# Ledger of designs, part 25: designed miniproteins, single chains, continued (2)

Each design is a single chain, and the fold is of that chain. pLDDT is the mean over its residues in the fold that is shown.

## One batch from the design tools (miniprotein)

Design m4892
Fold by ESMFold2-Fast:
Structure m4892 (fold): chain A 92 residues (1-92)
Amino acid sequence: SRIEELIKKIEELIEELRELQAQPVTPEVMERMEKLAEELVKLIKELRELGADEDLILELEERLARNSPTPTGGVLAVRLAVLQTLGERPKP
């Protein structure tokens, strides 16, 4: 299903972000992390639109927020968007 495909892609991108965080801070590394974070936000939004489990979406958004780099340029916007989405949860 599209939901399963999206989950796999999101998990792969989150792991890539984690790996990049272990590397020396360079402009290239920061740019790649920013692009990955932006892509992850778009994929998570698509999961929500498809009616995926809210608990799963919350977990993925928390993992993205935890693995996002120190805010810079577009990464700050992505991080804030994720945090805003988490804050709108009916339960936790």
Scores: mean pLDDT 68

Design m4893
Fold by ESMFold2-Fast:
Structure m4893 (fold): chain A 66 residues (1-66)
Amino acid sequence: DAQAYYDQGLALYREGRFEEALAALERAIALDPTFAEAWDALGKLLAVLGRHEEAQRYGARARAIA
């Protein structure tokens, strides 16, 4: 369930467990590539990690879907 992985990713992010949060959000997108909120959350997490070019691409994808 894409929603369950998304919720897990957000919980891990709040705990500062960024690599695990990335994995969970990537799983959510793999299950539902149209899940705009998961693309947006992954983009924001990538920005926190300093991966700004990837963050921009994922954020743009989220906006295109939404």
Scores: mean pLDDT 85

Design m4894
Fold by ESMFold2-Fast:
Structure m4894 (fold): chain A 87 residues (1-87)
Amino acid sequence: ELSIKEKAELAAEHLERLIEQARQFAKQHNMPQAVTDRILALLEEALRLVKSTLDAKSEEEFNELVRRAEALVDEAGALIQEYLKAQ
C-alpha cells in the first residue's frame, strides 16, 4: 500500500496537471479572465489541501482532506461545463 506521503505526492501531481489543462482549455476557448481566475483559484486551493495531507495523523484525516480537494475540483469542472452550455 502507498504511504500517506506517496498518496499526497501523486494527488499533487494530478492537480498540477489539472491546473495546466485548465489553463490550456481557457486559452483554446478564449474564456473570460474572471471565469478562468475562479477555476484556477478552486484548483489551487485543492492543491493546498492535498499538500496539507502530509500533516495528516491518520487515514481518516487524509481522506477528509482529499474529499474537500475533490469537491473543489468538481466545482471547477461544473464552472467549465456551465460556461460551455452558455455558449
Scores: mean pLDDT 81

Design m4895
Fold by ESMFold2-Fast:
Structure m4895 (fold): chain A 70 residues (1-70)
Amino acid sequence: SSHAEKAIEKAKEGDVEGMIKYVTEAAQELAKQGKKEEASRLALKAVSAANKGDVEEAIKYLEELKELAE
């Protein structure tokens, strides 16, 4: 989704707060599509990685979240 792409952008900029905002919105959109459990799992992993300063790991999970929306 566009929100997942924005989350990836924010992660690349080092904007953890912006990333969390957009990953939350992406996960909520996917939950409405019946993908709540998988979306929540990926969002949690992305947030956890970003909070540890692991930008590469965070982007990996955000890319998986984006693919889930396809």
Scores: mean pLDDT 84

Design m4896
Fold by ESMFold2-Fast:
Structure m4896 (fold): chain A 109 residues (1-109)
Amino acid sequence: MSLEEVRKLAEELREEARRIAREETRRAHEAGEPYDDAAAVAANRVAKLVEEKLADAPENALSAAQLLASAYAYRAMAETLEELGAPREVVDRLRAAADAAEANAEALL
């Protein structure tokens, strides 16, 4: 399976991944919970979403789709945290995590 085919499959999950990330980020912010904990919860929920929706995909394609969906989630978290006035270092870290996840997805294909 090509990177383009995996990106097409992951794109169908983009809005759900972004919604999960925004939900967990706002919940953690309102509860005064650490942002790293929110990131872990969001990543786990997104990984389960990908496994559920793409169960029949080849293993490398599934792993690449999970990484691409995680990139969507990290970007949505960064956007939400920036809107909430979180420290720039936290926002930049999440954007770097998204870029790393996307690069790792390309390396699997």
Scores: mean pLDDT 81

Design m4897
Fold by ESMFold2-Fast:
Structure m4897 (fold): chain A 56 residues (1-56)
Amino acid sequence: MEAPETELTKRGKELIEEGRKLIEENPDDLKKINEGIGLILRGIGLQTEAYFLSLR
């Protein structure tokens, strides 16, 4: 049985990459920048959750 932290780590990385790409492609669009920042923060949150789960 695989631990869920592995899936959370992958999802977090994907969200961070999507957010960074969104900001890179739309540097003058405040709405897109805010969306990208939200994705990055969400991804960091998932990776942080994966870390806590790995301590169980």
Scores: mean pLDDT 78

Design m4898
Fold by ESMFold2-Fast:
Structure m4898 (fold): chain A 74 residues (1-74)
Amino acid sequence: MSLEELLEEAKKRIDEVYEATDDPEEFRAQGEKVLADFVRRAAAEGYPLDEIVRLSRELVDYIDEKVAELEKKA
């Protein structure tokens, strides 16, 4: 599995959590678990730190955007 495929899987999991909850705190907690799993798997497979950081930032921004949407609706 490529680093880009790992990111795609992580974003799909984030989307599933977003559809399942209206609680921004619960969403953030689940999103942080998805992020941690992404970083752990990428590091275990030996991907360069710079690439992991770049895609982790993209995933964090994705989570933060969804949290902000939930906070405005809650």
Scores: mean pLDDT 82

Design m4899
Fold by ESMFold2-Fast:
Structure m4899 (fold): chain A 95 residues (1-95)
Amino acid sequence: MPRPSPAQMAAMRRNGLLSRAQSFADILIRQAQAQYGPDIQSQRNINIQERRMPDGSYLITAILQIDLSDGSRIIITQIALIMPDNSTQMQLNIS
């Protein structure tokens, strides 16, 4: 198979990061519902940023903000760095 370009890998990784961010959000919301009650409502805001780095790598940052009806807020930040050799490094931060 032809190896994907960094741009093609960036597009595929964006979809993967969004899917993973949503899956983590669902887990955290279910944990909150188990702890605080099933009627807790959630509002989700998603921001995705893509940057091409000078070394030819692609940086994709997906930020998912979850506002809960109790006034609490959860922020999930997923960062993927796609190198010119098509290797990928990923980081997840929850605050």
Scores: mean pLDDT 67

Design m4900
Fold by ESMFold2-Fast:
Structure m4900 (fold): chain A 65 residues (1-65)
Amino acid sequence: DDVEEIKKEAKKFAKKVQEESWELAKQGKVEEAIKLAQEKLEKFFEEIQKKLEELGIGREDLPEE
């Protein structure tokens, strides 16, 4: 299932972002680590939306004109 695959990918992406932000936190840049994680998560969410749209899910609010 495509949705399940996207879900799996999202979980792995979240862990990767956590590791990258944790790397910055080890340098004492905790605030930058949080900001980096937020930015990457936002971009990833947009990517997921585009993939869902390709599957026909993102077009749930298309009225007939």
Scores: mean pLDDT 71

Design m4901
Fold by ESMFold2-Fast:
Structure m4901 (fold): chain A 55 residues (1-55)
Amino acid sequence: SDEKLEEMINKIREIGEKTVKELEKNKDAPQEVKQQIVEEALKKIEEVAKEYLES
């Protein structure tokens, strides 16, 4: 049982859910806008992963 892994997964899941919601709101937006939304989400995921993998 790795409680830190579960916390990391939960935070990443929340970022994913928020990103999907933003993409749904912007479904008719230009590709550049959608790409920016995804890139911002990936940066947040990377920050979360670094936080939990730092020792």
Scores: mean pLDDT 83

Design m4902
Fold by ESMFold2-Fast:
Structure m4902 (fold): chain A 56 residues (1-56)
Amino acid sequence: SLLDKAEELVRRLGEAMGLSEEQIEAAIEAVRATLDTLTDEAELERWVLGILLRQA
């Protein structure tokens, strides 16, 4: 599903960025809360990076 793909992307990019597990979990919760507002899968990576940067 799109949500599962988003969660995997958050974990991989968050780990690559050196974020803590707490920051990664917070980003995953943000993704779960707002994924329904995302209409284009092609924008997923940009949106996820935006959420991760706000946690960093």
Scores: mean pLDDT 73

Design m4903
Fold by ESMFold2-Fast:
Structure m4903 (fold): chain A 69 residues (1-69)
Amino acid sequence: MEKADEIRKEGIELARKYVLEENMSLEEAIKKVTEFVVKKGAEAGLSPEAIQKIIDEVKKEVERLYKEK
């Protein structure tokens, strides 16, 4: 539970860096953040369902940040 929240928060922070600081496209930012969440989630022993839920949440934030840019 705590690890899932940590990974989600780190994924959102990476999304902010990629979109706002690195000036990445929406597609590239989603791709890199998805790779990060999958890797960290697997390392933390999260279920595939939990990992996918985090990916969906982070993808929404990437889309939001891209539009606010």
Scores: mean pLDDT 78

Design m4904
Fold by ESMFold2-Fast:
Structure m4904 (fold): chain A 66 residues (1-66)
Amino acid sequence: SGITIAMARIYMGIGKLLEKKGDYEGALEMYERAIALLEKVKDDPEAQKLLEEAKKNKEKVKAKLE
């Protein structure tokens, strides 16, 4: 589970970097990958917190694409 959370953090970090660069489509893909990983381990409180953050970031970049 720790490795899964670490991978999700990497995806979130890349997503935030892409968002900062204005690549909202790339950021969306990265946040969706992080969400998919975190949903597999959502019984972990750390994963639940990161999942909430990833979902908020996803909705933010989706709004930029509409």
Scores: mean pLDDT 87

Design m4905
Fold by ESMFold2-Fast:
Structure m4905 (fold): chain A 73 residues (1-73)
Amino acid sequence: SNEIKDYSDKLKKAIKNHDSEETKKYSDKLAKAGKSDPDLGIKYMLEGIRTAGREGNTEGARYIVEGLSKISK
């Protein structure tokens, strides 16, 4: 959905800016939206993890992994 993509785009921006509050916020929003579309939610959260790794944002990666675990519950 457009909402899942919008959350993914905002999450990537927050990760690149090392904005921990926004990264957690959009990780949580993407996880909630991902419960309705798990394939798309998981895909975009994995892209977020890749972005966090590239940017050296270890804290951001941890928030995304926590959000990803919420989709699988």
Scores: mean pLDDT 84

Design m4906
Fold by ESMFold2-Fast:
Structure m4906 (fold): chain A 84 residues (1-84)
Amino acid sequence: GADAIRAATDALVEAIRNGDTEAFSAAYKELADIASKYLDPVDVVAAMMRLTAVYVAYQLGDITREQAVAEVRAIGDDVLAKAA
């Protein structure tokens, strides 16, 4: 539940910090799998699309690393709130 969502969110943040696309992909999949057990499908899709948009914006240089980390944490917090 909550600890797994936090762990997946932390893994996404570390992947961004390290520039590790493989680690980001793995953590993205883990968060989707966990969220699918607790959230309705539209909320899962919305959260995953937001994460994709943040990652793409960061890779294109449209946002800073600090902005990308903050947005990923906010998405993780939103998923956690909806799972409760």
Scores: mean pLDDT 86

Design m4907
Fold by ESMFold2-Fast:
Structure m4907 (fold): chain A 105 residues (1-105)
Amino acid sequence: LLAVTHNNLGNLYQNQGKLDEAINNYRKALQIQIETGSLEDPETLAIGYNNLGNLYHAQGKLDEAEKAYRKALELKPDYAEAHNNLGNTLRAQGKLDEALKIYEK
């Protein structure tokens, strides 16, 4: 699938430290998955949003990272990695009370 190709390119760019190119490719993969009806596989979409959140966080785009992790958790509420990443992002933003609530759940 074309989405797999974009995810693979995102991984390659991320490994090279090319965060903008990595983000662009992960966003293209998510767009293809949404348009082709991959909404019926919420786990795959959640993984994609978590990956975008990780890249936004690495760039210091903490508001975009928070939104991406929250989307991952809407799709997969038991996603432990996304919960941990959201908590870390909220701490980095100085939203300590919100981060504490995420860690306590």
Scores: mean pLDDT 78

Design m4908
Fold by ESMFold2-Fast:
Formats: C-alpha cells, structure tokens, sequence
Structure m4908 (fold): chain A 79 residues (1-79)
C-alpha cells in the first residue's frame, strides 16, 4: 500500500539521518531523526496502524542507539 511504502521510506530516512548525525557529531540532525521517528509512532497510534507503530518503535530504537554512540564520541572530543 502507499502507506506502507511511505512508512518504509520514512524509516530508512530516520536510519540515514541518525547514521550521518553520529558520523558528523551533528546534534541537530539527530534531533530531526528523533522528531521524524516520534511522528511515525504517533501517526501509527492515531491510525491504529500496527505496521507503522512497529516501524516507529524501531525508528526510535535506532535514534536511541545513535544518541548513545554520539554521546560516547562527544566524550572523546578534547575541548
């Protein structure tokens, strides 16, 4: 369905944004990834779409892991 295709595209975009944010130490990019993941989950809950809810939850998990990795990289940075 169009909704499933869009959800998969949004999920892949969250993964790419999170990966780039960690690589570039870009907190703003990570925040954009997190907002996108949260919107996916909320839209899924609103529509009672189990597929979108699952992808939204997986997207938030991706963001959570990226946030942990970014925090570790920032701790290694000398002021």
Amino acid sequence: SEGEKKAKEEFEEVKKLAEEAVKNKDKELLEKAEEKAKKMLEEGKKRKDGFLIKLGEEALEVVKKAKEELEKKLKEEKE
Scores: mean pLDDT 82

Design m4909
Fold by ESMFold2-Fast:
Structure m4909 (fold): chain A 80 residues (1-80)
Amino acid sequence: MEFPELTPEQQAVVDEIDGEFLARVNEILERHKDDPEKAAEEIEKVAEEAVKRLRDAGLDEYAEFFEFASEQIVADIRAE
Protein backbone atom coordinates (compact mmCIF):
# COMPACT_ATOMS: atom_id res chain seq x y z
CA MET A 1 0.00 0.00 0.00
CA GLU A 2 1.58 3.21 -1.24
CA PHE A 3 0.47 6.80 -0.89
CA PRO A 4 1.66 9.49 -3.31
CA GLU A 5 4.00 12.15 -1.96
CA LEU A 6 1.88 14.65 -0.04
CA THR A 7 2.42 18.39 0.09
CA PRO A 8 2.93 19.85 3.60
CA GLU A 9 -0.66 21.15 3.44
CA GLN A 10 -2.03 17.71 2.47
CA GLN A 11 0.07 15.99 5.15
CA ALA A 12 -1.30 18.42 7.77
CA VAL A 13 -4.87 17.60 6.69
CA VAL A 14 -4.19 13.84 6.91
CA ASP A 15 -2.55 14.18 10.34
CA GLU A 16 -5.41 16.34 11.66
CA ILE A 17 -8.15 14.02 10.38
CA ASP A 18 -6.36 10.83 11.54
CA GLY A 19 -5.69 12.30 14.99
CA GLU A 20 -9.24 13.61 15.39
CA PHE A 21 -10.72 10.28 14.23
CA LEU A 22 -8.59 8.24 16.68
CA ALA A 23 -9.46 10.57 19.58
CA ARG A 24 -13.19 10.43 18.72
CA VAL A 25 -13.10 6.61 18.41
CA ASN A 26 -11.53 6.29 21.88
CA GLU A 27 -14.09 8.73 23.33
CA ILE A 28 -17.03 6.87 21.75
CA LEU A 29 -15.75 3.46 22.91
CA GLU A 30 -15.42 4.78 26.49
CA ARG A 31 -18.95 6.27 26.44
CA HIS A 32 -20.54 3.13 24.92
CA LYS A 33 -18.29 0.35 26.26
CA ASP A 34 -21.42 -1.67 27.18
CA ASP A 35 -23.17 -0.94 23.85
CA PRO A 36 -20.92 -1.89 20.91
CA GLU A 37 -23.71 -1.32 18.33
CA LYS A 38 -24.17 2.31 19.42
CA ALA A 39 -20.38 2.78 19.49
CA ALA A 40 -20.15 1.33 15.96
CA GLU A 41 -22.93 3.61 14.67
CA GLU A 42 -21.26 6.76 16.07
CA ILE A 43 -17.81 5.73 14.79
CA GLU A 44 -19.34 5.05 11.34
CA LYS A 45 -20.71 8.62 11.25
CA VAL A 46 -17.35 10.11 12.32
CA ALA A 47 -15.61 7.99 9.66
CA GLU A 48 -18.03 9.25 6.98
CA GLU A 49 -17.18 12.85 7.97
CA ALA A 50 -13.43 12.08 7.84
CA VAL A 51 -13.75 10.47 4.37
CA LYS A 52 -15.65 13.53 3.11
CA ARG A 53 -12.98 15.89 4.46
CA LEU A 54 -10.22 13.84 2.80
CA ARG A 55 -12.04 13.86 -0.55
CA ASP A 56 -12.71 17.61 -0.26
CA ALA A 57 -8.93 18.04 0.22
CA GLY A 58 -8.26 16.10 -3.03
CA LEU A 59 -6.93 13.02 -1.19
CA ASP A 60 -9.17 10.50 -2.97
CA GLU A 61 -6.77 7.53 -2.71
CA TYR A 62 -6.22 8.14 1.01
CA ALA A 63 -9.99 8.58 1.47
CA GLU A 64 -10.60 5.14 -0.13
CA PHE A 65 -8.04 3.54 2.19
CA PHE A 66 -9.50 5.34 5.23
CA GLU A 67 -13.04 4.25 4.29
CA PHE A 68 -11.95 0.60 4.00
CA ALA A 69 -9.98 0.70 7.27
CA SER A 70 -12.84 2.39 9.17
CA GLU A 71 -15.35 -0.19 7.86
CA GLN A 72 -13.12 -2.95 9.31
CA ILE A 73 -12.93 -1.13 12.67
CA VAL A 74 -16.74 -0.78 12.76
CA ALA A 75 -17.19 -4.48 11.87
CA ASP A 76 -14.73 -5.51 14.62
CA ILE A 77 -16.58 -3.41 17.22
CA ARG A 78 -19.94 -4.93 16.21
CA ALA A 79 -18.44 -8.45 16.45
CA GLU A 80 -17.36 -7.75 20.04
Scores: mean pLDDT 78

Design m4910
Fold by ESMFold2-Fast:
Structure m4910 (fold): chain A 92 residues (1-92)
Amino acid sequence: GAEIEALKEEIEKEAKEKGVTVEISVSGNVLEIKISGLSPTNLIALSLSLLGLKLEGIDVDISVSGNSLEIKVSGLSDEQKIDLLKMIKGLL
């Protein structure tokens, strides 16, 4: 919805200002996020949060290469998408 698109634009802008690249794509119940340039500490924190979602039965695919992270999450509600995006914003 409009809130998710606004939050996406805010995150992508803030990330650029901090030297981090974030690309967000939303298609139906699928959320795809590509992040480059996070600190190792923040990358670990995000990875642990995503593992928590997977343990709760949410369909989460994670690919890590150096300081680059690609996340694909399926089956999220709009509220869960907003919560995940806010968590990512907090790690910038």
Scores: mean pLDDT 81

Design m4911
Fold by ESMFold2-Fast:
Structure m4911 (fold): chain A 81 residues (1-81)
Amino acid sequence: SPSPEELEQEAELALLQMRYSILKKYASTMDKEEQEKAAEELLRLAEEAERIAEESKDPAISEEARRLAEEARRLAEELRA
């Protein structure tokens, strides 16, 4: 049975994944000002995902969080291009 801490980490990661999906979905409709704000949010999201990856004792959660951080950083670079 997962601990409350493990459930909190999984829930936090799921929320970050949702935020990433929304930003990626609307990226094509963003103007330059919106793209810069989205890039800043994506970088903050990546930092939160990296924290989950480091703190999680579950390799699956850690790997998913690491991947999310990398994808968020790549999208941030794309939006600033």
Scores: mean pLDDT 86

Design m4912
Fold by ESMFold2-Fast:
Structure m4912 (fold): chain A 84 residues (1-84)
Amino acid sequence: SKKLLEEAVRYLRKAIEALKNGNREEAIKYARKALELLKKLPETPEVIRAINAVEGAIKAAENGNLDEAIEALELVIEELEKMI
């Protein structure tokens, strides 16, 4: 639903802000909330790509690759906003 997409984008934006502030744990928390919302959507190719990209961004953040995590989440937001 459009509301689930908008809520997922909101959490991804919060995750990016936390990453930019060096708050890795809070960023992972917000990214996981977005992931839960995305998993409630129908399994379209766009949603599957977004889920995989968010999971990749979480792993990058867990490994301290914050810039890689930010870039991945920004690309996910761009793709999800095209669906809204």
Scores: mean pLDDT 89

Design m4913
Fold by ESMFold2-Fast:
Order: C-alpha cells, then sequence, then structure tokens
Structure m4913 (fold): chain A 93 residues (1-93)
C-alpha cells in the first residue's frame, strides 16, 4: 500500500515536472515555478513513504533552472545546491 501510494505520487510529480519544463520552454516562468513547487511537494511526500532522494533532487534542479530564467540568481543557486545535496543522498542509498 505505501509503495503503491509512493509510486503514484512520483508519477503525478513527474507529470507536473514535465508540464513545468514545457511551460519554462514557452517562457511561462511563473507557471513553471508553481508546477515545479507542486511536483516537489509530491516527491517529498513520496520520499517520506519510500526513500526517493533522486526524485526530490530532480524537482530542486528544475526549480533552480526556473529561478535562473526568472533572474533570481540567489534562489537559483540555493535550489541547485539542494539538488546536489539530494543527489548525494540518493547515491548513499
Amino acid sequence: MKEEKAKKLVEEGEKLREEGMKALSQGKVEEAIKLFEEALKLFEEANSLVPNYEAVAEAYWSLGQAYYEAGDDKKSDEYFEKAIEYRKKAEEE
């Protein structure tokens, strides 16, 4: 049950992240940020059920890209650093 719920959350999160990437490619930066923030919430919930630090890292990386496009270099750097931290955690699992 927990594994099935985690899988569905990851699938929903990945769909939102893909929609966010599409929005970003169209210059809809604010829409992309909102989509990536929702994807991050789903990935964090999934991670709390079944560890999946890689999915969380991917969401943080997407947020870093979106904030870079928004011209918020500080937030962009903070999110990229978070993505690297979670990527490292994924390698330790």
Scores: mean pLDDT 87

Design m4914
Fold by ESMFold2-Fast:
Parts: structure tokens; C-alpha cells; sequence
Structure m4914 (fold): chain A 65 residues (1-65)
């Protein structure tokens, strides 16, 4: 279950597959800022300050911290 305020760390590169998706590098930490729907969340990259959307399925590939 993904909730607002959850933090994840990328253990592998995650590419952006759409213009509004956030691409991640290994070691990037992201915080969920908004639950948009059943598939999508808004996140902030805590290392860069960039914001974008990620699929909830992509979060399952990240390490929850």
C-alpha cells in the first residue's frame, strides 16, 4: 500500500516513459506527495527537488525506506 509521505530509494535506474514522468537514477530518494488515482502518484525527488509522476507499479521496483 502506497501512502502520501512514503519514501522510496531507487536501486536501479528508472526511465521516464512519458513527458510528465520522473526519471530516477540509482540512489535517488522520492517522496509520495499525492495519490492521483489507482495507477499514478505524484512524487518529489528529494535529491534534486524535481517533481513528476510515477506509476505505482514503478514504486514496487524501488526500496521502501
Amino acid sequence: MVEVGDVFRATAPIPATAPDELALRVGDRVRVTEILDEEWVRVENLNTGETGILKKSALSLLERI
Scores: mean pLDDT 80

Design m4915
Fold by ESMFold2-Fast:
Structure m4915 (fold): chain A 85 residues (1-85)
Amino acid sequence: AKVTVTIDFKGVKLSEEGWKSFEEAIKKFVESLGGKNIKVERVSDTVVKVTAEFESVEKAKEAAEKIKEFLSLFGFDVEVEIEPL
């Protein structure tokens, strides 16, 4: 199953070092949840799209909830889409 997470920093702009740190942190976090083929895309200065594959729809749902919970702690707006592919 494929998970797509769209993260909106609510107008907070990250430095280049901040972007790299964020990309590394989110990749490690998603990997810890069983995510594979993790892709991080900068959509704009304030919006990021993260895509990852999981073994099953159930594992994807569990991971999506944990990702949303984690990012919400930082006050980011998070949208999650799950594809059963």
Scores: mean pLDDT 80

Design m4916
Fold by ESMFold2-Fast:
Structure m4916 (fold): chain A 75 residues (1-75)
Amino acid sequence: MQPLSEEEAEALLRRARELAERAAASEGPEAAAYYTAARLLAIALGVEGREEAAEEALEAVREAAREREAREAAA
């Protein structure tokens, strides 16, 4: 497999974090879409062998998921 370049991996990590943050700030279907997109980018980083970046992206996704769940539980 052809691994991601360092810059590409960093760009994907940044985008995953951005999407996770948007998921936490969004409601309903938009929140679900952003959460799913961020999670898929984190998985892609792992598949491409960028495990450290994947772990950081997954942590951002987990934080966003907890914020969404807390908000929906409070409603």
Scores: mean pLDDT 77

Design m4917
Fold by ESMFold2-Fast:
Structure m4917 (fold): chain A 56 residues (1-56)
Amino acid sequence: SRVDTIARGLAEAVRNGQLADTPEEYERVRKLLVNAGWSEEDASEAVRRARELVQA
């Protein structure tokens, strides 16, 4: 799904040091997705899955 694709991309960006693994950075990314036309639910789910992938 689009959510899974973005979640994987966000996790790779964190692993590569392009995004900080912090609550503040994840909230910033969530807001960017919503501003880009994503629903609040899909944006929150993408960020949640990205965080799980980073911790795995």
Scores: mean pLDDT 84

Design m4918
Fold by ESMFold2-Fast:
Structure m4918 (fold): chain A 66 residues (1-66)
Amino acid sequence: SMPKLPPTELTDEELAQLAKRVAEEYAKEHGVEVSPTKLPKPKRPLTEDEQRLYDAMRAAVEAARA
């Protein structure tokens, strides 16, 4: 199962690091590829909760790139 949304009180750098860790854990459990600058591609349809988490992680990674 995917963890809850990352805490928003973290800096954007810390949030991006947390998102990377979550993505890496997700990739290990679900057998998807991970990129250092991108979130892993899901191999299955996401649930509503998982979709929200994925969107949050994507936003955090994008913020760190800016």
Scores: mean pLDDT 57

Design m4920
Fold by ESMFold2-Fast:
Structure m4920 (fold): chain A 70 residues (1-70)
Amino acid sequence: GMSELERLEKRIKELEEEIKKLEEKLKELEADPNASEEEIKKLKLEIEILEGVRALLEGVLSLLKKKLAE
């Protein structure tokens, strides 16, 4: 079975891929003169939230690695 470390590393990678897709979408919207400012703001907020979740999971991964080294 997958270890807790491997599960967290997988989740972090999945979040990184999701963030990259949203960043590409944001770049496309910012380049489109017909794009809604509201849609751009919403997408920026979604990216910020996911980056926050990623940082939290990276923190948990760091703590688990420290505990396993004890």
Scores: mean pLDDT 84

Design m4921
Fold by ESMFold2-Fast:
Structure m4921 (fold): chain A 65 residues (1-65)
Amino acid sequence: SEEEALKKAIEEAVERVEELAKRALGEDAEIKLEIVDNKYVVGTARKGDKVLTLRLPLSQVPSYT
């Protein structure tokens, strides 16, 4: 269903954002995740003075479209 596809897309997007954040700042980075308008996942990763914001559109996740 469309609802099931959206849920799976969000799950995959969250995993992708966490992977990218950990790759950039390391596994000990603090990550905050936000789902905006059911259209994209925004992740904010922080390690000391370093802050990285990642924005991933759900349309870029294969399970959504």
Scores: mean pLDDT 76

Design m4922
Fold by ESMFold2-Fast:
Structure m4922 (fold): chain A 100 residues (1-100)
Amino acid sequence: EIEKLYEKALEYIKKAREYLKKGDYESAIRYAEKAYELALQIYKLGGYSEAAYVLFQVSEVYREIAEKSPDPELSEKARELAIKADVQAFEALAKAAEKV
C-alpha cells in the first residue's frame, strides 16, 4: 500500500536528517538510500506525487552531505546520488502531471 511505504520513507528521511545534523554522513547516506528504495517502490505502484516528494527530499539530503562532508570520496558519491534522485524526482513529477 502506497500510504504505508510513503510514511516509512518519511521516517527514513527524518533519520537521515538527524544523522546529518550529528555529522554522521555515512549513516545519513544509508537512511537516504532506504528512503530512495521506498520511493522507487511507490513509483512502481503509481504513487507518482508521493515518489516525487520523497525523491526531492532524498536529493536535498545528499546535496547537504556533499557540501558538508570533509571526505572527498563521500562528498562526490553524495553529489552523484543527489543528481540521480533529482532526475528520478522530475520523472515522477512528469508522470503525476499526466494523470488528469
Scores: mean pLDDT 87

Design m4923
Fold by ESMFold2-Fast:
Structure m4923 (fold): chain A 83 residues (1-83)
Amino acid sequence: GEERIKLLEEKLKRADELLKQKKYEEALEEAKRVARELGDELLLKYLEGLEIKYEHGEDLTPEQREKVEEGRRAMAELQKELE
């Protein structure tokens, strides 16, 4: 797990800097680009769920709600992989 965590921290450094500046949309796009580069499907699903929640808030369609739930499940799996 340590090599994966280190690589993720290095690759997500720019996304973290954008997040600290409250540039949430730019941070999300950077994080999604990193997830795609690494082929990390779980991270990508989580970030896509966050993007839908950020853009639409409580006004989610059933399809958007399903994608948010997919992202939540992906985050749970990522946490298990980091243990």
Scores: mean pLDDT 75

Design m4924
Fold by ESMFold2-Fast:
Order: structure tokens, then sequence, then C-alpha cells
Structure m4924 (fold): chain A 77 residues (1-77)
């Protein structure tokens, strides 16, 4: 069995950026944002795209903060 390197360097770096932006922008409790991030990780491990991972985290953020998050992700990724 290959060593467990389930994420590429690109996916890992994108996930780190998504995580930082979500935690900085979101007014939702950190537990809700972390739940979205954990789902994003699971999606990437299942062969999902970085864009799908960002969308999963976006959906965990309050509607008022979603537009700000989307714009920040578009600038960072």
Amino acid sequence: APPLVPLTDEQREALEKITRIALEISKSPASVVVGGIMRAIGLLLSGGTIEQAAEEVLNAISPEDQEKFRKAIEEAL
C-alpha cells in the first residue's frame, strides 16, 4: 500500500488558505466552520476538486459572510 499522502501539495495549500479565510471572515461559531472544513477535507480525499471544497466551506458560513468569503477565495486561489 502506498504511504498515506491523500492530498496533493496544491490541495493542501488551497485548503490552508480556505481555512484561514473562513476563520477570519465567518461570524458563525468556529465549530460550524470547522464542520465545513472537515467535509471539504473528506471531499478532497474522495477525489473532489479544490473548487468543490471551497463551496462546501462557503455553505457552512452565514449568508451575510458568504459573498465576502467567495470574493476572498477568488483572489487567493
Scores: mean pLDDT 76

Design m4925
Fold by ESMFold2-Fast:
Order: structure tokens, then sequence, then C-alpha cells
Structure m4925 (fold): chain A 102 residues (1-102)
């Protein structure tokens, strides 16, 4: 919760739009698709946290409550943000992964 309080309104809106795009494109309700959708959301949140410049302490507290797969997704989102990727590119990659059930 504390980490997300530091996001700008604009960044929160961009992250929410990316999450809604993933949710609207994925109609598969299987347990596997639901798990992959959760990982996609974690990836988008990791990107947003990196863009917001959230402290290491707040990031560590957030990561401590996630599954290993969700933690990996958050870290990957941070890496993609540092590489200059856009939220749209990340959302498209996440949608592709869920549709492939990989």
Amino acid sequence: MAAFAKLSPELREEAARAINKVASEITDTSPEATRLQGEAVALILGYALAKAGVSQEDLDAFLARLTPEQRAAVRRGIELANQGKTLDEIAEEAIKRVKEKK
C-alpha cells in the first residue's frame, strides 16, 4: 500500500489503463489464465513502481507479500522500465503470454 501511495495520478491512470487492457483482452477464465493474468498485473505494477522511483524499503515490503512468480514479474517490469519500454509494449507481451498459456 505505501509504495502505491507514491505514484503520481498520471502514472496510476496509465497503469490502470494497462491492467484494464489486459483484463478486457483475456476472456479465458481457466486457473492457468487467471494465474498468468495475476503475473501480468504484477509486471505492470513493477513498471509503475520503477517509473515512480519508489524507495527500496517500500519495494521490498511489497515484494515480501507476493508469490515467487509474482516477485519475478515485478522485477521484470522494473527491468523493462529501465530499458525504456512502454506500458503498451508490456501489456501486449502480457496478453500474448496469457493467450499462449505458457
Scores: mean pLDDT 72

Design m4926
Fold by ESMFold2-Fast:
Structure m4926 (fold): chain A 79 residues (1-79)
Amino acid sequence: TEEARKLNDKGIEAFEKGDYKTAKELFEEAARKALEAGDYRTTAGAYQNLSQAYKKLGDDKKAEEYQKKSDEYLSKAPP
C-alpha cells in the first residue's frame, strides 16, 4: 500500500505539470499494486485519479468507467 501511495503521489505530480499520459500510467500502476494488496481505499483513490487523467486526455468513456470503479471499491473499503 505504501508503494501504491507513492506511485499515486508521483501521478498527481505529473498531472499537476500537465503530463497526463505519465499521470495515467502512474495511476494505473498505483491501482494495480493497491488492488493486489487488498487496499480498496487506495485502489478507489487511484481509480478516481485515473478517471481525471482520462478526462484530460479526451477519453470520456474510460473516465466514466474508472469513476464507476472508484465508487465500487470505495464501497468495499472499511468505514
Scores: mean pLDDT 85

Design m4927
Fold by ESMFold2-Fast:
Structure m4927 (fold): chain A 103 residues (1-103)
Amino acid sequence: MEALRQRALENARRKLEAAGVPEEVKERLLAAIERALATARSLEDVGAIGSLLELGLEHGDFDLVLEGLERLAAGEDPAEVLRRVAEALGLKELVEEIERYEK
């Protein structure tokens, strides 16, 4: 688990730098990702952190990503956090996919 958390943090840093995210936003996102990774107990938790970051990069809504990461750090269910963020972004097809996976 520790090696996986470290790899996920390194990958997040690389993606944020490649996307040209402003330094202040990058710092806040990396701190939130580190907190969420510290409380992650499963591969699903780590995967949800990565998915939230990708959604933020694709749609440019880093405030939603920060909220999602804080919810994950508080121990909320990763599928529920992803569904909420996808719904807030208007991604109906992704919401339906997440709901199908939970069955």
Scores: mean pLDDT 78

